Designed miniproteins, single chains, continued (4). Designs and how they scored, part 4

Each design is a single chain, and the fold is of that chain. pLDDT is the mean over its residues in the fold that is shown.

## One batch from the design tools (miniprotein)

Design m12115
Fold by ESMFold2-Fast:
Structure m12115 (fold): chain A 68 residues (1-68)
Amino acid sequence: MDAEEVLERMRELVEAGRYADAVALTEAAEAGGIELDAETYRLAAEAARKTGDEELAEEYLEKARELE
């Protein structure tokens, strides 16, 4: 799976309200060395916030800002 495939899957998961799965996908992609874009990190931040992990959401938002 490349970064574009991750972004498309993240959009699907967030639209479906599958926030825990979206966070898990982000973690798996990072562990696999996939270079994620700012939009993917913004979606991951929303998902983390929705699961109650505000610290992780802030980390993902900072990563998104660094990529802009």
Scores: mean pLDDT 86

Design m12116
Fold by ESMFold2-Fast:
Structure m12116 (fold): chain A 90 residues (1-90)
Amino acid sequence: MEKVQSKLKEISEEYQKLMDEISKKMETLSEEEQLKVAKKVQEVKLEFIEKVTELYDKYLAGEISEEEFIKKLDELLEEYKKKLEEIIKE
């Protein structure tokens, strides 16, 4: 549990850092472009939250090990970062 809680905190901190980068990008955009970016970010965020929640539920049910949970969380975070970086680069 402690290792899982530490990992969830790390993910939360990485998420906040990415949101700060997106906010800075949005400040340079028109209102129309800000809405487009916000929509793409929300789609990526919802997919990430859904996958993290499903993974955490499987861990709590004893269907996956702590090591598998942490590994899959790292994979999901990496996928999430790549999707957000592509949005920022546009």
Scores: mean pLDDT 79

Design m12117
Fold by ESMFold2-Fast:
Structure m12117 (fold): chain A 68 residues (1-68)
Amino acid sequence: VTDAQLEEAGRVVHERTGLSVEAGRTAARLVFELGLSEEEAAEKLAEATGVSLETALEAVRIAKEVLA
């Protein structure tokens, strides 16, 4: 996974969910660089950003689709 791919995932997550680009980058990094499950990544993202678990899970799913 390249930094450019993380930036792209962040932008798409921002456009689709309203979360920051940085939050979207973090979602992609948690899954693809740290190897966390979707649920684990969503929980960590929700804790870091203060959004609901549902919103964090949607962000993680979008990031995965962009990088697939």
Scores: mean pLDDT 83

Design m12118
Fold by ESMFold2-Fast:
Structure m12118 (fold): chain A 105 residues (1-105)
Amino acid sequence: DKKKKEAEKLNEEGKKLYAQGKYDEAIKKYEKAIELDPNNSEAWTNLGEVYIEQGDYDKAIEYYQKAIELDPNNSDAWGNLSVAYEKQGKTDLAQEYYKKGMELE
């Protein structure tokens, strides 16, 4: 699918910007990727990771939950969701989601 390939390219561009610490630019690339392919679970996960770096754990959780809804086998999204809950002090919930991510290995 052409839109899926364009979304993947934008996702990869976002990852490069994220690696450079250009978080606002990375967000724009990931948002464009999900606009073209709302089912791109990796792009939703990557968008959540930027919000973790910015300390917006609620936003990160929202995006990780969307990623696992779209792809329940996205182990990175389950692990990252666990980390986000741990950063909020929700230790029991963090452990539950960590276990779910491990079950995919």
Scores: mean pLDDT 88

Design m12119
Fold by ESMFold2-Fast:
Structure m12119 (fold): chain A 78 residues (1-78)
Amino acid sequence: DILDEIVREAVDRAREAAEKAYNEGKSKQEILVEAMRAAVDTALELAEKAGLTPEQIREVINRALDEAEKIAEEIYKK
């Protein structure tokens, strides 16, 4: 399913961004913002390339944001 593939890629990019921010000594808020930014940017880029409908774009963005928030929380609890 293309939607699941887009969400997985967005989540992977969000995790990389969050880990990079954490390693750079960023605050909890900055880690969250970087994770969410990476998730949204990746999901929108891939959704445009895949020709997704507005409803499908909303679904992948919402799923990617929910996962990015969880990743950021996990990382800064360390």
Scores: mean pLDDT 87

Design m12120
Fold by ESMFold2-Fast:
Structure m12120 (fold): chain A 55 residues (1-55)
Amino acid sequence: SALEEEARRLEEEARRLEEEAAQLIRDGSTPQDVAAAFARAAEARRRAEELRRLL
């Protein structure tokens, strides 16, 4: 279904953003940049989980 496809897309986006945030730590980015990246990842994860609850 379209909702299942959207949920998978959001889950993949969240996973990618989480990996990007983790990479910023390894690259020695500023605490501010790392925090912003994790906040962005958390928002994507929340959206994915919310949509999954509707399925």
Scores: mean pLDDT 84

Design m12121
Fold by ESMFold2-Fast:
Order: structure tokens, then C-alpha cells, then sequence
Structure m12121 (fold): chain A 73 residues (1-73)
């Protein structure tokens, strides 16, 4: 239905915004860890960035799928 397609589009937009925010936060944590010389915190922040980048890729695909579904509804 058009309502379901619209809800999916809004959810996908929200997921993209959240993923971008997560990347920014993880990059800030990485910068702080590097400034402190904390190698364990650097490794943890790099892992968080990788996870957030994967989430952004998934969110972008969900946005494309939701937009296509709305056009088909």
C-alpha cells in the first residue's frame, strides 16, 4: 500500500541520518583516542567506524528500495 511504502521511505531516511551520525561520533572518538595515544581505544573506534560504514551502506540500499516501492504503489 502507499501508506506502507511511505512509512518504509521515512524509516529508510531515518536510518541514513542515524548511520551518518554514528560515523561522525566514531570519527570524533578516533581523533580523541589518537590524541591520547590510546591504541586500544583507536582500535575500538576504527571497528565502530567500519560497523557504521556498513550500516550506512545498508541504509542507502533500504532508501533506494523504499523509493522504488513508493513509485510502484
Amino acid sequence: SKAEAHAALLAAIGAVIRAIGDIIEAELRLARAKAAGDEAAVAAAEAEIAAAEAALAAARKALDDAAAALDAA
Scores: mean pLDDT 87

Design m12122
Fold by ESMFold2-Fast:
Structure m12122 (fold): chain A 79 residues (1-79)
Amino acid sequence: SEEEEKLIEDIKRAAEIAENSTDPVVQLVALKEILDIAKESKNPKVRETAIEALERVAKTSKDPEVQAAAKKGIEELKK
């Protein structure tokens, strides 16, 4: 659907911003956007894309708070 495609694009964009930034504040803002999109949509494909994006942020970020927030988000989305 058009809505699904848009939400997946928004998640991928937020993930790209997080991966290309070394600023933990920028990474946390992008992470929050990914989580908010996934929680609001309740679409399984959007949720799957968000989990993949958060796993990537957790692996690429050097900031412990960003890593912890991403891991917590993954756990919340898997429920």
Scores: mean pLDDT 85

Design m12123
Fold by ESMFold2-Fast:
Structure m12123 (fold): chain A 62 residues (1-62)
Amino acid sequence: TTFTQLKQQVNALPLSDAEKAAVLGRLDQAEKLEQQGDTRKAASLATSAVLRAIGAEIDRQL
């Protein structure tokens, strides 16, 4: 549920295709970990993916 919404939001961001693929890949890994019961690692990866997306947007302004 949460991962589906995050993936949809990432696809809506004005990021390059390569950066979207990288962020979505991490979210896919996080979703798989959560399904396996590893919620702590899932949360960590999801947070890292979101921070990467924000960083890419900031770098685009430089």
Scores: mean pLDDT 75

Design m12124
Fold by ESMFold2-Fast:
Structure m12124 (fold): chain A 86 residues (1-86)
Amino acid sequence: PAVRRVRVEVRGTEVLVEIEAAPDALAEVVAAAVEAAAAVPGVTGVDVTRQTEDRVVLRITAASPEAAEAAGRAVEEALRALDAAS
């Protein structure tokens, strides 16, 4: 998968993740990001808020700022691993 850009913004108990990927890889990239975020203890929701051909914005909600920060890191790590495996 060709992950081109990932931007993670942690705002208290919310995380915004902007992902740019090759169109053919976007569904796989989104699935990996959602799975990584949902696996973090204290994450209460993961929403796909915007999707285009090559871009997605995810909103992650967490029970605490610590869980939000952990979710952001987990997404970055998962997407880095996915890109390295491609």
Scores: mean pLDDT 81

Design m12125
Fold by ESMFold2-Fast:
Structure m12125 (fold): chain A 97 residues (1-97)
Amino acid sequence: KTGKAVATITLKEPLSEEQAEKILKEVKKLAEKLLKEHPTVLSIKVEVDKEKGTITIEVEGVTPGAAYCAARGLAEKAVEICKELGIEVESVEIEVY
C-alpha cells in the first residue's frame, strides 16, 4: 500500500513563459535528485500552469507520510524559487490520499 500527496502552489499573478519554464526546470531537477536519494519516494510529477499561475507537485511514496514529507519539501523549495524570481505566492495547499 502506497500513499499520494498533491501540493498546489497558487501564485498572485499569471506567469510569463520564461518564468514558467524556469520554475518547471528547477523543480524537476530537485524532484529527480529527491527520487535518487530517497527510496521511500516512488514517483514525482511537476506541472506549471502559467495562465492560472499554479504549480502542482504530485508525489507517490511508500506511505502517505513519506509522500507528504516529499511534497512539502518540494513545495517549500518551489516557493523559494518563486521568491528568487520576484514572484508573489498566494497560497500553498497539500492534500494527502
Scores: mean pLDDT 87

Design m12126
Fold by ESMFold2-Fast:
Structure m12126 (fold): chain A 80 residues (1-80)
Amino acid sequence: MEEDFVRGLQALNEGRYEEAIELLRPLAEAGDAEAQTYLGEAYLKLGRYEEAVEYYQKALAEDPNNVQAKRNLEEAKSKL
């Protein structure tokens, strides 16, 4: 599970956003707030703003003090 998270972050950092989504989605669906945050970031990078908003909101429900998720949620909402 941690290996998929690390691979997902590597894919995200390398611009492989669809691969990052595939690797991070099972972790995000299991309630991992960090995976939800990075999955939202991958959707944001792809211009899929509705999905980005959804996953940032899930991340903030799990961790309300996640400053990165708050900032990126605001950005994603501004694009809708």
Scores: mean pLDDT 84

Design m12127
Fold by ESMFold2-Fast:
Structure m12127 (fold): chain A 112 residues (1-112)
Amino acid sequence: MARVRELIEEGEKLLALGKYEEAVEKYEEAIKLDPEYAEAWANLGLALRELGKYEEAIEAYEKAIKLDPEYAEAWGLLGLAYRDLGKEEEAREYAEKALALDPYNIYAMGAL
């Protein structure tokens, strides 16, 4: 568990620096250690979205939601990815799901 969290923290630092490909590598390492860690899948999707890989990001967010259906952040990020693809109706549906789980979800507000 400590190593998975360490890899996620390293990935988050790389995302903040705009090093999206290196962030993906850290999150993929975390997933190899614990494939059921929903946060690692959501963070992988976030890094993939920053690289413009919207379909791959959606797959990662869907995996996070399968592991934790109450993960409001993952629902909000899924909404943003659908918005990036121009699928405004689906984006809104996922954003509303995120806001139902967490009214303060910043990603959901971006997808409305």
Scores: mean pLDDT 85

Design m12128
Fold by ESMFold2-Fast:
Structure m12128 (fold): chain A 57 residues (1-57)
Amino acid sequence: MKLAVAKEDILAAGSSVVHIPKGARLEILKEHSDGTVEARYKGQTVLVDGSKLEIIE
């Protein structure tokens, strides 16, 4: 599984609106062909623009 770090503050759609601060670590669950990433952050599944993430592992 890949890990990512937020490159900037992100307001993400999940089960609720989730604020992801710059430097937060996310677990990548799925990368979509359109550049959207499904990630886990603090136990929630969120959809994030992949351009706002740095993939590390």
Scores: mean pLDDT 77

Design m12129
Fold by ESMFold2-Fast:
Structure m12129 (fold): chain A 65 residues (1-65)
Amino acid sequence: MISKEELDREVAIALVTMEVALAIKAGYSREEIDALIERVASQLPEEYRDEVLAEGRKLADELLK
C-alpha cells in the first residue's frame, strides 16, 4: 500500500497537472501557465515544490509545442 506521505506527494503532482492541463485547454499563454505553476508550487510543502515545478513545466513543454 502507498504511504500517506507518498499519497500526499502524488496528490500534489496530480493537482498541478490538472491545473496546467485546464489552463492550456482554456488558452492561457506560456507565461501565464509558468506563473500558475509557481503559484501552485508555492502553496505546497517545500519538500514537494521542486517536483511539482518540474512536472508542471514538463507538461507545458510537451503540450505547447
Scores: mean pLDDT 79

Design m12130
Fold by ESMFold2-Fast:
Structure m12130 (fold): chain A 61 residues (1-61)
Amino acid sequence: SSAAERARRIEEATRRLEELARRAAELEAKAPEVGREALMRATDESMKAIGAAVEKLALEK
């Protein structure tokens, strides 16, 4: 473990957060055409993934 290792984990978490945020924005933009059930499930899944990524980032020391 080193500053470099921590930086790499932060970069990985940042990429995941950016991708999840982009997917969430896409789903919101397509809400009128997306099935409600599919949208709700995807939103819940994305929120869980974002929460997990943020938690890992915060607890990486």
Scores: mean pLDDT 70

Design m12131
Fold by ESMFold2-Fast:
Structure m12131 (fold): chain A 56 residues (1-56)
Amino acid sequence: SRAEVVALARKAVDALDAKDWAALEAYIAELEKLDPEAGANIRAEVEGRRAEAAAA
């Protein structure tokens, strides 16, 4: 399941780079199912990166 968490995190980063917010939310939801704490942590990181991406 660790490999799945890593793969989903990578997909979330790709979605963030593409500014595909719907896909990003779906990947975060899947992460929260597999590892709620890891999912919450990634969501916090993504909020910061999302703000940076919106400014760019």
Scores: mean pLDDT 75

Design m12132
Fold by ESMFold2-Fast:
Structure m12132 (fold): chain A 92 residues (1-92)
Amino acid sequence: MEKIEELAKKLVEKLRELGFEAKAEVSGTTVTITITAPNVTSLIGLALRMIGLSLEGYDIKLEISGMTLTVTITAPNEEKLLEMLETLLKEV
């Protein structure tokens, strides 16, 4: 769990560097990332990247409310969740 929390923290830090407000919560093999975009173009761009991810073996839930994107990722195990978080860090 500690390594998953470290990657989630790095993802939040990268998103903040890109001008987003972000927070992440880890529960078991599920990560919930709440992201508030500074503008519509940034929101759409991020949502399209998330939709475009090849996610065989993962359950992803995307919710948009105003300028806030909530991403819930459930992996079958910690190893797959780590792979997904590393992919998000690379692709975002």
Scores: mean pLDDT 77

Design m12133
Fold by ESMFold2-Fast:
Structure m12133 (fold): chain A 74 residues (1-74)
Amino acid sequence: SEEELKKLIDRLYTDARSVVEALRRGELTPEQARIAVDAILETLDKIGEKASPELKAYIEQVKADIRAELEAAL
């Protein structure tokens, strides 16, 4: 369902934010954080292939927010 896909997208966003926080704490290297975030972004892209236009727009916003948060932590 669209609701379950949104929950999955929200969980992936939470996971990405955890990666960025670990980077900020020095628990991950920049390279490790980039690899982890890239895997999350790829998963979001795969979800987007089957998503409604509304969820696709939400995924793009989440991807942009993840990239901005990672860039700010580097």
Scores: mean pLDDT 89

Design m12134
Fold by ESMFold2-Fast:
Structure m12134 (fold): chain A 81 residues (1-81)
Amino acid sequence: KVEELVNKAKSALSKGDYEKAIEYFEQALKLDPNNVEALELLARAYIKMGDVEKAKQYVDKLKALGHEVVAERLMKEIEKL
């Protein structure tokens, strides 16, 4: 289930295991491509890894889905890099 994958990814993210977190979020998005939480936290994982280009891809998808407030918050995090 998507929620289980998101929860596993969140656990990995909290432990600083960004690569494992990304893998779980990508699996969640294969099942639910528009999952807002997975898109947001995957962008944050890429921000933590310093991958601005990948982070922006997920921010742009959030904007396309109408989640402008979440996207703006993530862009502020990217600007701090």
Scores: mean pLDDT 84

Design m12135
Fold by ESMFold2-Fast:
Structure m12135 (fold): chain A 64 residues (1-64)
Amino acid sequence: MIRLRVTLPADTDVDAVIAGLEKIGARVERLSDTELLVEAPDETVAKGVRALANNYGGSAEEVE
C-alpha cells in the first residue's frame, strides 16, 4: 500500500478529482479544499494518482 498526499490548485473541482481517483482503485480522504490523502494498493494505481494530479496542475508526493 502506497500513501500519497495530493495537492491541487485552489480553483480545482476537487469532487471530480476524488471521483477519478476512486475509479482507478484509490481510497481518498479529503484533508482540505486543496489537499487529499490517497491510498494506492499498488504502484500501478500510484502512477495513475500522480498522472491524474499532474493533469489538474497539482502534485502527488509519497508520505508515511
Scores: mean pLDDT 84

Design m12137
Fold by ESMFold2-Fast:
Structure m12137 (fold): chain A 66 residues (1-66)
Amino acid sequence: MSKEELDNEVKLALATMILALAKRSPDKKEQLELYEKALNLVDEMEDTPEARALKEQIEKEIEKLK
């Protein structure tokens, strides 16, 4: 595994965990902050099907909180 591949896998895992935490937060402001952090991590990743799916899910959750 290259450093680039490892970095993408770590970011995917972190973004997924942050998304799960955000969904279970009782505070709408905290949810938005966590979703924005997850979205930033996904934006730093290479364009992969997993990254696109995660980004779409995060954007959908942010839209629900508007």
Scores: mean pLDDT 77

Design m12139
Fold by ESMFold2-Fast:
Structure m12139 (fold): chain A 55 residues (1-55)
Amino acid sequence: SERDLLLQKIAELAKKYNLSKEEVIKLTRLGVDLLDDQGKSVEEAIKEIEKIIEK
């Protein structure tokens, strides 16, 4: 499912950037909001998440 793909990609980013559990929870909530409430694709949601991580 799109949610499973989103969660997998967030987990990969968490490993790559050594994110805390608190950061992962926050980014997961954002990603789900982007996907479900804002109708964005997984790719669009991940792009927005990466912008936040890269700051």
Scores: mean pLDDT 83

Design m12140
Fold by ESMFold2-Fast:
Parts: C-alpha cells; sequence; structure tokens
Structure m12140 (fold): chain A 80 residues (1-80)
C-alpha cells in the first residue's frame, strides 16, 4: 500500500539520520547505541516493504545498502 511505502521511506530517512549522527559521535558506547537504533529502523523498513506488492526496487536497494553500511560500521567498532 501507499501508506506502507511512505512509512518505509520515513523509517529509512530516520535510520540514515541516526547513521550520520553515529559517524560524528566520538563516544564508542553512544555510537554503537545509535548504530543499533539505525539497524532496527532499517530492518523494520525492510519488513514493511516485504508486505507491499511489487515494492520499488530503488527502496529495496536503499534499505539493503543502508543495512550493509550500518553492519560495516558496527564491525569496524569491534575491530577498534
Amino acid sequence: SEELLKKAEELLREAERLLEEAEKESDRERRLELLERAYELAKEAMRLLGKVKDPPLSLILRAIGLILRIMGEIFELELQ
């Protein structure tokens, strides 16, 4: 539905904002908290997209790319 697509887009925008905030955060624990919150929002956006018939490929790719980037940032923190 159009409502589910709009909600997914809103969740992706908020997840992107949290990721950007995390990249500026100097405190490791706070940075991890922001990344985990961004991950949950991006995951929820993917869940909503899965309920839509023929969801836009652009939104699916955006969500996947965001999830991979967040996971990469978390992995980098584990290596520090």
Scores: mean pLDDT 88

Design m12141
Fold by ESMFold2-Fast:
Structure m12141 (fold): chain A 98 residues (1-98)
Amino acid sequence: MEREIAEGIADILEAIGNRFLKQGKYEEAVKTYELAVKLAEEAGVSRPRAYLNLGKAYDKMGKKEEARKWYQKALEDARRDPRHAHLIPEAEELLKKV
């Protein structure tokens, strides 16, 4: 269904965004993660890992308010789904450091 296709494309976009982030291409990482997040959210899918990585990209760009916003969203969404509970400690740590 549309959701399954959106999740597959979001996974690919997250992988591309991760490569940009690792290469120090923070603007490209942000754009790629934002596309992944938008596609997944339009399909009704939460992606807390993508929210954390988007926040990390903004943080590397010095955009601390945007980073804080995405870390908070990742934390809140991870708390709502037990399958993402493993992301809670990372989100809390990143939110305290930003």
Scores: mean pLDDT 83

Design m12142
Fold by ESMFold2-Fast:
Structure m12142 (fold): chain A 73 residues (1-73)
Amino acid sequence: SEIIEELKKLFSEVLGKEPVKEDDDFFKLGGDMGKMRVLRKKIEEKFGVKVSLSELLENPTVKKLSELILSKL
């Protein structure tokens, strides 16, 4: 739950949009490749895990991305 809450916050910060739900798609919320690169850096800084752009494209929701991050901790 802590990872999910932090990711919701990062999605809101990057997209400038609130509220963000667990199953909202980053690109459907108005994200683009530039914003995805910003999200990647913030995730790496916040959680100390290495995430590729391909992994983010395959896991574009808070829920899927939380599972990806948890797998790397």
Scores: mean pLDDT 82

Design m12143
Fold by ESMFold2-Fast:
Structure m12143 (fold): chain A 61 residues (1-61)
Amino acid sequence: SAAEEARAKGEAAAKAGDPETAIRHYLEAFRLYSRAGDSAAATAALEKAAEVARQHNIDPL
C-alpha cells in the first residue's frame, strides 16, 4: 500500500543518514494509515518520526 511504501522510504532515509527526509516519509505514512483507519500503524509511524526528530534535535512540526 502507499502507506507501507511511505514507511519503507522513511526507514531507508533514516538508514542513509537523512533524518529530515525520514521524518517527512514517516509523517506521510501516518497520514495514509490514518485515512485507512489503521490507528496502530498510524501511531507507530508518528512515533518513528518523533524518535528521529528527537535524536537529531529537529522540530517535527
Scores: mean pLDDT 83

Design m12144
Fold by ESMFold2-Fast:
Structure m12144 (fold): chain A 70 residues (1-70)
Amino acid sequence: SAAEEERRRALGRELVLDFLRGMLLNLAKEKGLSEAEIQARLERLRADPVGTADELFEEIVKRLKEISKK
C-alpha cells in the first residue's frame, strides 16, 4: 500500500509538472520570450513549482480580463 501510494504520488507530481511546463512554454512562445528566458522559467518551475503555478494563474486571469473587456 505505501509503495503503491508513493508511485501514485510520484505519477501525480509528474503529471502536474508536465501540465505546468506545457502552460509555461505556450505562454512564453506567445510572449516571444528568448531561449534563455524560457530556460530560466523552466529552472524556476523545478525550484518553485507553487510560485510558478501562482504566476501562471495570474497570467490566465489577466488574459481573461482582457478578453471580457474586448
Scores: mean pLDDT 76

Design m12145
Fold by ESMFold2-Fast:
Structure m12145 (fold): chain A 55 residues (1-55)
Amino acid sequence: SELDAQLEAMIDEWLRRGWSVEELLAHYRQALAESTDPEVRAFLERAIALLERRR
């Protein structure tokens, strides 16, 4: 999907900037725990799923 392609590109950029997969996972998991918006939660859950595939 277009969303997945955009998320993958964003993840690649953060990794190039020196973030690790584990650091990004921790960041997105914290954001998910603090979010109540269903659309934001769905976005964060998808980002987490894509990051877990890179472990």
Scores: mean pLDDT 85

Design m12146
Fold by ESMFold2-Fast:
Structure m12146 (fold): chain A 83 residues (1-83)
Amino acid sequence: SMEEKLKKLEEEIKKLVEEGKYEEAIELAEKAGLLYVAAIIRALKHHEETGEWSEEDKKILAIHKEAARNNLSLEEVEERIKK
């Protein structure tokens, strides 16, 4: 099912992020069409490497915080970004 495929992808992405393999995690997310997840990982990588958040990083993080606060699903966040 789609839910099982998304769960497996999320677990693989999470493992890569925990291992510090941000670039591989970004590539996996992008190939899966999880553009929002890829953007969040890119922001985390930039912050870990530089200690700074870019304006685009701050925008994506604001969307992430809003999604978490409103208990939005990954699919709902992706659709919101697509408009």
Scores: mean pLDDT 71

Design m12147
Fold by ESMFold2-Fast:
Structure m12147 (fold): chain A 62 residues (1-62)
Amino acid sequence: MLEAIEKAAETETDPELRKILELIVKYGLKGTTVEDIAKALGVSPRRAAALMTEALSRALKL
């Protein structure tokens, strides 16, 4: 599972989605909050949630 996210982080061409996947790899899915992503990307929590959903959907096909 984490391996799929690691591979997705290496191959993702969108810089925002790649950064989200890198954070999940580093801190784990449970350790990575929408607020952490919002802060890292400089975006709103709502946008961070949408980007996180997109990144995970691409990585995990969910």
Scores: mean pLDDT 77

Design m12148
Fold by ESMFold2-Fast:
Structure m12148 (fold): chain A 93 residues (1-93)
Amino acid sequence: MVYLMAAISALNQGKYDEAIKFAEKALEREETPLVYRILGEAYLKKGDYDKAIEYYEKALSLHETPTIYRNLAEAYRKKGDQEKAKEYEEKAK
């Protein structure tokens, strides 16, 4: 859908606030793991690690994939929680 494509484009351009706005509009249409992963990545890039973790956990609840476990590991590592980061890295294998 148009909002999801716009969110991905904004994220790739480093326009994280625009990526969040478009992803939130995409979320109004349909709840998907990809929309939550985009929100998580945008917040991670902005340094809001708690929001990044929240959205990655929502993505994981919809579909468990190694990629989402790796995203959670990165967010916890950035937050300074090395034990949680290691736990999720192991789950990604």
Scores: mean pLDDT 86

Design m12149
Fold by ESMFold2-Fast:
Structure m12149 (fold): chain A 80 residues (1-80)
Amino acid sequence: SHLAEGEAYEAKAEEYEKQGKEAEKKGDLRTAASHYRKAAGYYFKAAQHYMAAGDVARAQAMLEKAAELGKKRNELLKKI
């Protein structure tokens, strides 16, 4: 189902976001930026599935997370 697919992509995004935060704490900004890019992509995929399921609120939350991680990635890339 679209809801189950959305939840699967959200979980995948959360794992990459966690890996990005861990890399950032270690000062590995390139690895952190790469993980944040993957997380943002998976949050976007989750949003598409939540939208197809009619869960507009959850889709919007996923798009917000994707945008925030995109901004964070760009900030890190400016420091390299």
Scores: mean pLDDT 90

Design m12150
Fold by ESMFold2-Fast:
Structure m12150 (fold): chain A 60 residues (1-60)
Amino acid sequence: NKEAENAAKAAEAGHFAAAASGAWDLKKSGLITEEQGEKAIEAARAGDGKKAAEYIREGG
């Protein structure tokens, strides 16, 4: 999933606001699970780009 990979790469690059917004869009569209999307948003807001990217990739 290109959209999930783009959000994960944004998280890894330290673009936490973009990663959180991307994860929210992905969970709302059903491209990742609700649980993994929520965990990814929380990790991105905490500044944990690696963990945010892991949750995004695991959810889709």
Scores: mean pLDDT 83

Design m12151
Fold by ESMFold2-Fast:
Structure m12151 (fold): chain A 62 residues (1-62)
Amino acid sequence: DLKKLEEKKKELEEEVKKLEEELAKAEAAGDEEKAKEIRRELEELEGLIGIIDGLISRLKSK
């Protein structure tokens, strides 16, 4: 359902915000391993958001 996909996208965008805050803290602390881990999670979430955007576009074209 379009609404559920839009809601899921908003949830993922909020998770991205949280991880960006954690990344800034890890970088400030000099925790390179933690920073690398968070960057990987961010890349995965951004990929998922892209997939959801594609699904939303397809549903809107129906």
Scores: mean pLDDT 83

